# Designed miniproteins, single chains, continued (3): the designs that were tried, part 113

Each design is a single chain, and the fold is of that chain. pLDDT is the mean over its residues in the fold that is shown.

## One batch from the design tools (miniprotein)

Design m11921
Fold by ESMFold2-Fast:
Parts: sequence; C-alpha cells; structure tokens
Structure m11921 (fold): chain A 90 residues (1-90)
Amino acid sequence: MDKEIEELIKRLEELKEKNKDNPEIVEILDKAITALEFALKYGTEEERKKLIELVKELIKAIEDPNASMEELYELLDKINELMTEISEKL
C-alpha cells in the first residue's frame, strides 16, 4: 500500500515537471500529491485504495491528449470529496 502511494507521488512529480508550462495542470497534480500524503497519514486502508484508483484515473486523463480540463476538475472534485470525508472523521 504505502509503496504504491509513494510510487504514485513520484509519478505525479514527474508529470509536474513535464507540464511545468501549464500552471492549471501543475496545480491539479499538487493537489493530488497533497491528497495522497494526507491519506497516508490519516486515511483508512479502504480510503487509500479509493484515492489510489482516483489518482490513477487522473494520471490517465492528464496523459490523454483528448481529455478536457473539465474531466480533470471532475476527478479532482472526487479526490477533494474523499479528503473531506477523511477530515470529518478526525
């Protein structure tokens, strides 16, 4: 679990470097990294699994030249909803 999240964070950091000229994409990637770090510290195993799947979908959408910014923001909203659910339990 932890190793998979660490590998995803590394992949997101590499995507930030590749997309550094696109501040909107960099912001989305930063929020995804923050969410993964938050889930590692405070999330349950099931919440971490849900976040891993959402982040994998986000990476796929970012790497798809036909994906819209609206699709990226919709995935980010789902990630933010999960983070809110984790926070409400604290």
Scores: mean pLDDT 82

Design m11922
Fold by ESMFold2-Fast:
Structure m11922 (fold): chain A 87 residues (1-87)
Amino acid sequence: GKLEEAERLARKALEIARKEGNRVLEIAAELLLEAARLLKEGRDRLEVEILLGLAGIAIGVGELVDPDAPALPLLREARRLIEEALK
């Protein structure tokens, strides 16, 4: 499902960001993993939307610092999949 794919992408992005020492994108990946977990548990949509917003800010900051960071496309796709799962 979309959430399982989002978690897979976010975990891969987390591993890449940690290996590269990109702390901002590590935070983005951890926020997306928490958002996916809360959605799977049927938690409040507002909590998930807040986490997605914070992850979006972290992705944006990460892109400004290193636009070629290999974790970026994985984080963007994971965030998109979680947003689609909220529909």
Scores: mean pLDDT 88

Design m11923
Fold by ESMFold2-Fast:
Structure m11923 (fold): chain A 76 residues (1-76)
Amino acid sequence: SKELIEKAEQAVKEAEELARRTLAGELSAEEARAAAEHLRALAEKVRETLEPEVAEKVVAKLEESVRLLEEAARAA
């Protein structure tokens, strides 16, 4: 679904911004972790909904964003 891919791409971009803000002290570690949980849920929907080849690529980006947010939360 085009909508799910667009939502995932937007979430990845937002995660980069949230991670930067967390490291700068503008966002709490709790908020960064909440964003990471949201991305994990989105990755699950992607795995269930999209063709395996497309899902694999999208999930990889979402999981990278989750790691980025978790690292930012840990460093904050």
Scores: mean pLDDT 84

Design m11924
Fold by ESMFold2-Fast:
Structure m11924 (fold): chain A 125 residues (1-125)
Amino acid sequence: MDELRKAYNAFRNALLDFIRGKPGAEERFEKALAAFKAALKKASKEELEQEIENLELTIEVATSLGDKLLVGISHFLLGLLYEALENYEEAIKHYKEAKKLFESLGYDKMVAFIDKKIAELEKKL
């Protein structure tokens, strides 16, 4: 397992705990997110583009199945991948879709986190 896959697995577990509002999850989420972002910066453009394609397919399947949580998570991950590619316009689009889905599911802490992220990125446009 490469650095990116290890960071992704740790981040996914921390993200799910944060979404669920588990006590102490905020600190673990921030730490795992920082590690995942560092791993994304080390990844090749080709690796990032392949992962984007995989997530777009995941969204298509999850949408057909009505899995709103997986669609929301996948859009959040796409936002992080596009941010690593310095494509801030596409990153913001995916963060906005993730926010809408998490709002519909009542995950208020995740919504607040994404709102801050969108505001920070809009300053770079």
Scores: mean pLDDT 85

Design m11925
Fold by ESMFold2-Fast:
Structure m11925 (fold): chain A 100 residues (1-100)
Amino acid sequence: GLASAVVRVKIKSEEQRKKLGEIVQEIMKKYNIKEVEITTSSGETATVTPDDAKEVIEKIKPGEFATLKLIAENEEKARKAAEELVARARELGIFARLLE
């Protein structure tokens, strides 16, 4: 059955937003992530596919928290995708933490 992992992020700038969108798109393609559900602290919600990941990440405003729920085919793929997303985000100075 489908499995999920949740990452909490916060961006500081427009540059970090663009980089987050690039990372999310690459991670979705690498791990065959079907969907990412985004919830922002401002109350915006969206579902992301690999093809629209960059555009939807633009809804995250600098200074707000967002949760990214990665939906994968199994728990191992969800966990590995979330762990790599956190690692790559942190290398760019983006706040990221695995919640599940």
Scores: mean pLDDT 84

Design m11926
Fold by ESMFold2-Fast:
Structure m11926 (fold): chain A 65 residues (1-65)
Amino acid sequence: SVERAVLNAARVLQLKGKKTITKEELIEEAMRLGVPREEAQRVVDKIFAELGKDEVTLEEIEKVL
């Protein structure tokens, strides 16, 4: 699913040493994993809207997916 791919993108960013993740970083990483931009944007916008933050952690993303 797109949600699973976005979660995997967040995990990859954490493995790269990103303690916090921005909306744009998460979209770009999800696209790198094969998610179309429009689908990545939709899921990532929902995550960031629910969390109400400009930068989020993997743990926070896991709470809303």
Scores: mean pLDDT 87

Design m11927
Fold by ESMFold2-Fast:
Structure m11927 (fold): chain A 89 residues (1-89)
Amino acid sequence: SEIEEKARFVAEKAREILRKLGVPDEVADSIARLVEEYARAVLEGKVTPEQREAFRRTLRNALRQAGLTDEEADRVISEIEKLIEEAKK
């Protein structure tokens, strides 16, 4: 479906961003899967503000555990959110 293709595209872009920041492929793949599931839910119109906040928290924790700084994590989260918003168009 178009939603699945768009969610996969967002996840692949997230994976590319993480690889450029030196995140190992296996860890980048795990985070990208989380991003794909969330992006799909957003594109389906099934995400509440509470669920968005929970996703942001989960993603931030995963990025921090992957060795990113707070500043890098904030940039990645912002970029992923922008990619999802663009995918809605």
Scores: mean pLDDT 87

Design m11928
Fold by ESMFold2-Fast:
Structure m11928 (fold): chain A 97 residues (1-97)
Amino acid sequence: KPLEEVLKELSEETGASVEDVLKALEEQGFSRKELEGIALAAFGAPRSELKKVGVSDEEIEEYEKLIKELEEKAPLSVTEKTLFLLSYRVEKREKEK
């Protein structure tokens, strides 16, 4: 599953367990469904799959636009795309405070 692959890669890069990485992301305010949606978007999953995990049409369009802009600059790994989308969501939430 896309989220499991991203968590495993982050675990290998940080030296933390997959469980600890997941906890750290949850402490940043991400639900598991939200993380699954972000990872699916980074993998290029179809809109139907993103909708099944609760991603709105508006969020799907936003993710597609961001990924397209990133891919136009350089090829990126799925983990790099996922981290960019997570960073974008954190920044957007902070701006809305």
Scores: mean pLDDT 75

Design m11929
Fold by ESMFold2-Fast:
Structure m11929 (fold): chain A 63 residues (1-63)
Amino acid sequence: MTAAELIAELGKKVKEAFTKLSQEQREEIAKKFQWLEANPDAPQEELEKVAKEIEKILEEGTK
């Protein structure tokens, strides 16, 4: 999966959960998205790691 595809899929999930997230969670997610946008050619392992970190924050924010 490309960085652009990850940003699109995760961005949709973030948009749906946005109002349930704390300010700190939103800032952390935004920082991770900025990293994905800045490093679209990063190794697949690094892209997946950052994607999983975003998913974990979303899961914690929607408990």
Scores: mean pLDDT 79

Design m11930
Fold by ESMFold2-Fast:
Structure m11930 (fold): chain A 96 residues (1-96)
Amino acid sequence: SDVDPSGEGARLRRPKPILMEILREVGWTKETATLAEILKYLGEYIKKKKLYDPEDPSIVNLKGTPLGELFGKDKVDVRDIEGIIEAIKKHSEVIE
């Protein structure tokens, strides 16, 4: 689906339970967020839980974490923006 990423970033999304729990843990108090806001709070979660790989800061270690359940894998590369966006879309719903 050739959707403008800029347009997607402006849409409000309601996080599903796994994503909601992650966002709440880092102080997000809303019921809906833009893709950009979700990305910001996911970054804060990674920092709070110290999930960056100490040997490669582009790699996030997810094994045994709620974020690992969200992505469905043990590691994510922060440069894989498309894969990160797809995981957020899978665990959130666009509101009208």
Scores: mean pLDDT 80

Design m11931
Fold by ESMFold2-Fast:
Parts: structure tokens; sequence; C-alpha cells
Structure m11931 (fold): chain A 64 residues (1-64)
């Protein structure tokens, strides 16, 4: 079941307290609903995400 507004706020606070960076972005979720979504970036996930992004960018540039 989708979380309530209160649950979302509580999750956001918990993630921030654990050192995760949390951002709200307007997008269509996997459930096909459009709204504000929380994206959490842990220190390790952020580093890995940046490395993966650079590799994908190089690959796409080669393929065009």
Amino acid sequence: SPPTEEEIKKIEEIWKKNGWKVEKIPMTGRDGKTGDYLVAFSPETEKESLEEKEELLKFVKEVE
C-alpha cells in the first residue's frame, strides 16, 4: 500500500538522521501516479551512482 503523507514525512526524517540525503522531485511513480517523490541518497549510493552515471555517459557517447 502507498504510504500516507505522515509516513512519508517520518521516513524522510529517519533517512536524514541516518545521513541520507533526501530530495523531493515531481515525477510519475512506478504505480503510474504523478506527485512528489522522495529520493534518498546514502553516502555510498551517491558515490556508486556517480561512477555508474559517468560510465553510462561514456557508453552513450560512443553509441550515439
Scores: mean pLDDT 58

Design m11932
Fold by ESMFold2-Fast:
Structure m11932 (fold): chain A 86 residues (1-86)
Amino acid sequence: SERDEFIARFEALVAELAARLPPSVARRLRTLTAEMVAGLRRMDTESARAAFRAFAEVLLALLRSEPHVPPEDLAAFERGVRALLA
């Protein structure tokens, strides 16, 4: 489904970023993503997209405040997330 394709693309972006982060930061990112994905899977496609938009802004703000996130990897992740929201 469109929702499942969207979730899979988001999970791929998270996996790419997490591979480049310190283990503790990667674990927190994966936990937050798993919780969000579980919520999205209980929603219809429209509601899931709206909920993801709100969550994405919070997630990006949190990642920007993390001193151990490489700027280039964060920029690539943000571009990928913005593309999913377009």
Scores: mean pLDDT 82

Design m11933
Fold by ESMFold2-Fast:
Structure m11933 (fold): chain A 80 residues (1-80)
Amino acid sequence: MLRIRVEVVTSPYTGQPILVVTVTNEDTGEVETLHINLTLHSEEEVLEDVRRLLEQVGASEEQKRRALEEVRRLIAEVRA
């Protein structure tokens, strides 16, 4: 089973918002993590990179939809 976490953290080095997407395969113990600086990338670029990661790990269409909705929400909050 895949567990997907989407968070925004503030870089202690730059003060910039970093999107962190963590995918844990609970059956194998494998963890994939994607870090994207939200100041340096457009929403479209961020969504494409996240979608690519989720496709690579074999996430379901429902898991991809929910994760991408959460990413859009977090980008909107950061850029408000």
Scores: mean pLDDT 83

Design m11934
Fold by ESMFold2-Fast:
Structure m11934 (fold): chain A 75 residues (1-75)
Amino acid sequence: RLEDVKENAVAVLESVAETVDAESAKILQEVIESLRTRSLDETIALVQKAIAELKETNPTVAAVLQRVLDRLKRV
């Protein structure tokens, strides 16, 4: 179910946000808020943008976001 996928994504991203720098954490918090409050299409676009922003500075976090994106697209 879409809600289960969103809930799991929020839990994973909240955990990752606690372990990263403030700038990366801010980007992850924007994605978390979108998962809770915005449409699926808007959230997919925001996750893609976040991956592009983080892929050079924090490739590990970008890989986590890519897994979230892949799960959202399969719903």
Scores: mean pLDDT 82

Design m11935
Fold by ESMFold2-Fast:
Structure m11935 (fold): chain A 65 residues (1-65)
Amino acid sequence: SETVKKMEEINKKIEDLVKEIRTRQAEISAARRAGVDPAELAAREKQFNEEVDKKMKEIEELYKK
């Protein structure tokens, strides 16, 4: 059904987003340990937050359909 398909799509998007968040958090932590400049780390975190916002927006659109 339409509802089942929608829930499957939402679940996959959430799963993918959780995986991306874990990966990016690990990358930022590794960069911090490697001595990357705080300003560069802040820029990376800002970019990551923007990417997460885009993915969340995509999930929200699926809920509205």
Scores: mean pLDDT 81

Design m11936
Fold by ESMFold2-Fast:
Structure m11936 (fold): chain A 74 residues (1-74)
Amino acid sequence: ETALVAVQNGDGPFRATVVPLEELQALLERLTGERVPREVLETPGSYVLPNGVRLAVLEDALRKRPLVLLSLPP
């Protein structure tokens, strides 16, 4: 299973890529120091995570994969 992930570093532009959900979980674990449950990544919503990481989970308009917006602190 995959996600379309758009990552923003600080106030920079979003950069989008398609990744396996396992890779997104690994990235979030590295950024926050905590494991983010798969259920969070599969549930639409906005989340404030440790270390100033912000996560927004949306459904892709084509319903093929979740769309995830990830904002990292400056």
Scores: mean pLDDT 73

Design m11937
Fold by ESMFold2-Fast:
Structure m11937 (fold): chain A 87 residues (1-87)
Amino acid sequence: SSEIEKLRAAYENLKATMETLSLADAKVLAEVFAHELLDYLRENGAPQAVIDELRALTERIRAARTKEELLAELDRLVAVALAALEA
């Protein structure tokens, strides 16, 4: 779907931007990205279990101590969102 393609493109752009930023600034962008994605899925009827999992992953993004941890949690967040969009 176009939504899946847009999410993948947005995430690749986010990763490219985050590589140029400090961890603190990268976290701000990642949290905005996660929040907007969670709101979109909530508004479009994603199951409560998916919303709860995305919220837990957003907290892990906030808690990340390195860019590697941040990217790992974002990869999980995007994977969950992509699965929800394919359903």
Scores: mean pLDDT 87

Design m11938
Fold by ESMFold2-Fast:
Structure m11938 (fold): chain A 81 residues (1-81)
Amino acid sequence: MASVEELAKYMYTLFLEVQAGRLSEEEAIARAVAWAKAQKLSREQIREAGRMFLEALRKAGYSEETIERAERMIEEVIRRV
């Protein structure tokens, strides 16, 4: 798989772990940042992965409030890389 698509899936997995209370939002962000850096993804590629992740949440029927929270997490990932 392309690294961008893998990051999008990883973000989705991390988000589900946060929703389940098994991972803090800060830990999820830190893991996504570490993954993106390890894969040498550009900020543009991380933004595209975030877009794919948000689209997956919309298709799954998550609320707008949940999507806005996910958007804030993506912004934080982009700020830290």
Scores: mean pLDDT 86

Design m11939
Fold by ESMFold2-Fast:
Structure m11939 (fold): chain A 62 residues (1-62)
Amino acid sequence: SAIEKLYEEKMKEAAEEVKKHLAELKAQGVDPMTLMKEAMRKLAEAISEAMEEVLKAKEQER
């Protein structure tokens, strides 16, 4: 469905953004525990925003 495609696209964008952020932190010599914490934080933030956009699109279809 259109909703599934939108979710897939948003999750892909979120994954790329998280990977880029982690690469930058790793280059700065940040420890693995802090990297994991930042990864989880960024992922949660990206998922929250993606879900909000998906919900808004779903409401407009009804």
Scores: mean pLDDT 76

Design m11940
Fold by ESMFold2-Fast:
Structure m11940 (fold): chain A 62 residues (1-62)
Amino acid sequence: SAAAQIAQLQARIAALWAQMEALTQQYRESDFDTRRQIFEEMSRLSREMLALQRQIQQLERE
């Protein structure tokens, strides 16, 4: 069902937020070069979360 798919997508977004929090902690403790790599990974996670949120919005309208 659409509700089950939305729940699964929400769970994936929650997991990505947990990864983002872990990366934020690592960022504060890292050197300059490592921070640049972490920032790139955070940017990728943000884009993935946005894509999942858009999928949820489409499912909610069907």
Scores: mean pLDDT 86

Design m11941
Fold by ESMFold2-Fast:
Structure m11941 (fold): chain A 84 residues (1-84)
Amino acid sequence: DEAKKKVEDAIYALLGLKIREENPDLTIPSKEVEEEKLKELEELYEEKKEQKEEMIKEVLEILKKHNSEEAVKEFEKVVEEAKK
């Protein structure tokens, strides 16, 4: 289902954003190096599916921190659809 994939992609991308925010001293890599890092994060996400609910809460906290109310509502709807 595309909706479930969108939730996974959103969690994956926002988890990456949280990692970068928590580690501001990370070296800014080239696009190719960043793509390799994203692949590693995808593998990490697969292993942490059991903690999916906590990751969703962290993602929502990041979105609220940036005052993205529309994004929060849209993300919550996609998550709810994925649970069906």
Scores: mean pLDDT 53

Design m11942
Fold by ESMFold2-Fast:
Structure m11942 (fold): chain A 81 residues (1-81)
Amino acid sequence: EEELAEELLEEFREELEEILEKYRKGEISVDEANEKIVELVKRYSKRAEELLSKELAEKLQREMLGLATETLDEMNRLDAE
């Protein structure tokens, strides 16, 4: 289970980085990137609840939310500048 949680977090990070790269290249707007990140968090939170124990799912959800929030804050800051 812990190994599966680590794999899910790694996949989440990779998809989050892909969204960020599309934004950086001007392929999507900051609003579109924000929507994609919110959808990503919801999708992975659902998978975590289905595949992991409640304790591991909660830990993974907290880590994913932290990463998503930091990424959104950085993108919104860059858009404002």
Scores: mean pLDDT 80

Design m11943
Fold by ESMFold2-Fast:
Structure m11943 (fold): chain A 66 residues (1-66)
Amino acid sequence: GMDEELLKEAEELKEEILKIVEEKFGPVARQVAEHELTELLEEAKREGKLEEAVKKLRQIKSRVEK
C-alpha cells in the first residue's frame, strides 16, 4: 500500500543520508545521525506521518550532499 511505499522510500533516504554523513564527517557523526533519523522514522510510523518524514528526509539529503 501507500504507507509501505512511503516507509521504503524513507528507509532508503535514511541509508543514503547515513552513507554521505559517514563519508564527509566520520563514523561518530554517522552514529548520531542514525539515532536521530531512527527516532524520526519511529515517531512518524507511530503518528501516521510517513509522508512528512519523507519530505523532511529529502530536505536533509539535499543539505548533506553539498
Scores: mean pLDDT 84

Design m11944
Fold by ESMFold2-Fast:
Structure m11944 (fold): chain A 69 residues (1-69)
Amino acid sequence: AAPSAEDEEIRRTVLKLVNKYLDKLKSFDEIDKASEVAAEVYQRLRAAATPEERDEIVKEGEKKLKEIA
């Protein structure tokens, strides 16, 4: 089945986060690490039950992306 509206929202959130840092990545290792962070954030957001939990997950993902770039 097609992704639910909730899954689409989660996917858009992850894409926004990654795109914010994509042009700051300068090596293949950094790109690989960013892709791993994106996958982790996506899976954690799917498991989150509240908007507050989702916000915390996004903030942690952004922190990891800042560390990579």
Scores: mean pLDDT 77

Design m11945
Fold by ESMFold2-Fast:
Structure m11945 (fold): chain A 64 residues (1-64)
Amino acid sequence: ELYRLVSANTVGRVVLKEEGLGEVVSLEDLEAAAAKHPNLSLERRGNRVYLLVNGEEVAVFERV
C-alpha cells in the first residue's frame, strides 16, 4: 500500500531524510521506521497516515 507525502513540518522533514523516506512511501517502510525509534509512532485515519514524534503530528501521508 503506497502513500504520498501531503505535508511535513521541520521535524518531520528531518526524520524522513534520516530514515531515507521520500515523497512516496510504502506503509511497511513507515512502520519499519516507527519500529526503530521509541519516540516515533503512526496513526492511521481513513486514507491518511500520520507520523508522530513524542505524540505530536510531524508529517501526513495520503493513500495513492
Scores: mean pLDDT 85

Design m11946
Fold by ESMFold2-Fast:
Structure m11946 (fold): chain A 62 residues (1-62)
Amino acid sequence: EAEALLEELRASRNPVLAVLGHELAGMSREEQRAALERLLAENAHLLTPEERALVQKLLDAL
């Protein structure tokens, strides 16, 4: 579930998602949620609709 979605972020060709996926390793669930919410609030314009849906699915899985 969440682990599979995190691996999908790390494998992303979008460097914003790949870097974030790596940074989420070692974070608490609350820290991961805050980081993903910040990404959608501040950097949604750097993501495709499909990438935004992936981030939202990961948020919902946490």
Scores: mean pLDDT 81

Design m11947
Fold by ESMFold2-Fast:
Structure m11947 (fold): chain A 74 residues (1-74)
Amino acid sequence: LSEEAKEAALKHLGEAGKATSDPKAQQYLAAAGLYALEGDKERALAYLEKAIEATSDPKAQEYLKKAKEAVEAG
């Protein structure tokens, strides 16, 4: 992952975390952030998908999808 992709993903993950109170979604987005920082694109995308599935909040889903797009682009 490029540094720009990591920064974009982490920014969107932070906003998603503020938008959702679901503990499982919080756990998955935290894992996605850690894997993104490590440059593990495959694992970051897997946990982003799990986070999107875990939350019903539309704003959290929007930010998680933006984080996923950033990781995919990086």
Scores: mean pLDDT 86

Design m11948
Fold by ESMFold2-Fast:
Structure m11948 (fold): chain A 74 residues (1-74)
Amino acid sequence: MSVEEIAEELVKELEKELKKLGIPEEERKQWVDGFRKMAKELIEDESLSDEEKIERLKELKQMIIAYAKQKVAE
């Protein structure tokens, strides 16, 4: 499985988790778009191995979910 394929799977997981948190559709689209832009930058980073890219993509997903949880709690 390519890093790009893993990034697309992580997008699906992120969408599912944000929906679970009750984030409105318009805001969910904004968060997912942000993840896609950051994922593209990570994938294009030639200094990182494929394993490091995957690890950072997973961390990025968790960071976005954590921020969304904090925002919903307000």
Scores: mean pLDDT 81

Design m11949
Fold by ESMFold2-Fast:
Structure m11949 (fold): chain A 67 residues (1-67)
Amino acid sequence: SAIEAAQEAVVKTIAKFLNIPYDPSKSVEENIEAIVEALGLSPQEAENFRGYIESLLDEAREKVEAA
């Protein structure tokens, strides 16, 4: 769907900026987990990072729905 493509694009962009590989065979959620692992985040930092990414995914969804 257009929403899924937009959300994938957001996570791919973040992964690219962090020089972390994006795996297209895995879900967006699994790729977020791989980024958390690669960054060596603490459980608290991982929680904050996931919350931030979820807000970006919600923004991407809203933009697609408004188009």
Scores: mean pLDDT 82

Design m11950
Fold by ESMFold2-Fast:
Structure m11950 (fold): chain A 80 residues (1-80)
Amino acid sequence: AEEEDEYMRRLAERVVELTRRHLERTEREEAATREREPENADEAVAKVREQQAKRLEEELARLVAELDEERRRRELERLL
């Protein structure tokens, strides 16, 4: 229904924004790391990528929980 379509649209929009920020942040950190440690850049960059991937997973989980809570609140308001 329309509520579910809106939820999916908002989720998609937030995921796209989160992913864009993640890519920008990761690229910036990779560039800074390569500049700071050119001799060990590959190892340092791999660690940065691992940390950023874990952070993205946590941010996505939080985003889904936030949207689910908003949806539940709207359903309760409709029933009251």
Scores: mean pLDDT 78

Design m11951
Fold by ESMFold2-Fast:
Structure m11951 (fold): chain A 65 residues (1-65)
Amino acid sequence: GADAAETAGIKAAKESGNTDAQAEAIGLAAASAVKLGGTEAAIEAAKKEGNEAGAKAIKAAAEAA
């Protein structure tokens, strides 16, 4: 559910070399993107912006949800 998506997103962001605070912000944003729907669009937007860590976090959150 939502808690699993949030946890997975935060974990993926931490594994990408972010600090705990940065990983929490990235993971929460990723879980929110999954909850709003359009996971593929969110991943593509993150990649287009050069945010590879964000794209990975969104994918991890979606797979855990």
Scores: mean pLDDT 74

Design m11952
Fold by ESMFold2-Fast:
Structure m11952 (fold): chain A 66 residues (1-66)
Amino acid sequence: MVLSNEQAREALRYLMEEYGLSPEVAERVLVAVNLGRLELARKILIEAGLSEEQAEEAIAYILSLA
């Protein structure tokens, strides 16, 4: 999956505003999702301080933008 620049900016904004992620961490999550590495994206989110439920919700939202 490849998000448009506008969809990518919305995903980054969502991750930073809703979960307080740094731009660097948010970008790593987005790259992992775009590569289909959903388990890696989940691990990055959890290591950044999100709960398992929050990580699943964040990934689902990003996937809904495509």
Scores: mean pLDDT 83

Design m11953
Fold by ESMFold2-Fast:
Structure m11953 (fold): chain A 90 residues (1-90)
Amino acid sequence: MTAEHKEVVAELQEALRNDDLEAATEAIERLVELGLDLEELVEEVRRARAELARLAASLGPLSAGEARALRAAELLIEAVERVAERKEKE
């Protein structure tokens, strides 16, 4: 992981903490430009989305920490899917 990757990952983490979908999408686009495999990432988030939906359906009342983690995961998945849609148009 390069210093540039670390900086963009920090920006992504900040966007996820702030529930900022636009900033998260921009950070993912920058990671793809730096060499992140978008196709593999899309496959991983597709699997994660299916599992996240299953967990959300099976879990009772969430703790504050669990609710934040679930929201961050959903936001990350949405950001990756938006980047994939934009790249498909290129």
Scores: mean pLDDT 75

Design m11954
Fold by ESMFold2-Fast:
Structure m11954 (fold): chain A 75 residues (1-75)
Amino acid sequence: MKSEEELRKEAEELAREAAERFPEYRKGLEEATKSKHIEEIAGLLGAAVEGDESVAKAALALAEDIAKKDKEKEE
């Protein structure tokens, strides 16, 4: 099983691929890779890269929501 740091590294790589596929989500994806819920984010980003367009967009929206909640708590 991958450590949290390894999951974060993979999430960053997956976020870059997802941002190339959906450039409109680039900023949200960068925020998502900084989330405390990196295990959830890594899974969602994997679905965004490998899934169908509808699945990918749903995964990206959920990742953005998770990242937004984390940012609101830090502010």
Scores: mean pLDDT 75

Design m11955
Fold by ESMFold2-Fast:
Structure m11955 (fold): chain A 94 residues (1-94)
Amino acid sequence: SAKEKKLLELAKELAKLAGEILKSTDDPAVHRLLFEGAVLLGESIEYLKQGKIEEAAKLLIEAGELFARAARLAGMEDVERRVEEIIKEAKKIL
């Protein structure tokens, strides 16, 4: 469906941004937030494969909130803003 494609595109962009944060710093607090967010993002993708769009979107939003916190802690203002845009787009699907 169009919603499934959109969520998958958002998940891919979110994973890319998480990778940019990971490369920017060796801060264990940032890495912990990225790890927790990656677990939720993985669960979101599994729900998406099952056609559970609302559950997938909710988990994507939770992953995004952790990645936004990681970007903020890493001082990556542009990355934080891009993650917040992804969260906003996912919220439109709910």
Scores: mean pLDDT 91

Design m11956
Fold by ESMFold2-Fast:
Structure m11956 (fold): chain A 83 residues (1-83)
Amino acid sequence: MEEIKEFYEKGVKLGKEAIDEARKISPEKALEVGKYLREFVSNAGAALKYAEVDPEKAQQYFDEAKEAMKKIESLLEEIRKER
């Protein structure tokens, strides 16, 4: 539970930083980061919700959130490389 909660908080912080950096490059990049941040928040929130009642379903949502996080990290790396 604590691991998912810390992951959620870290992801939200990273996503906000990535959107801010993306806005300095282009609105298109900011929208793309925003899309994956929404996917991350939705899946990580669902993982937290199901963690106590359906651990298997929580794990599926957690894995989806990890994929969204990887997309945010990849986009942030590309944004920083373009500057």
Scores: mean pLDDT 82

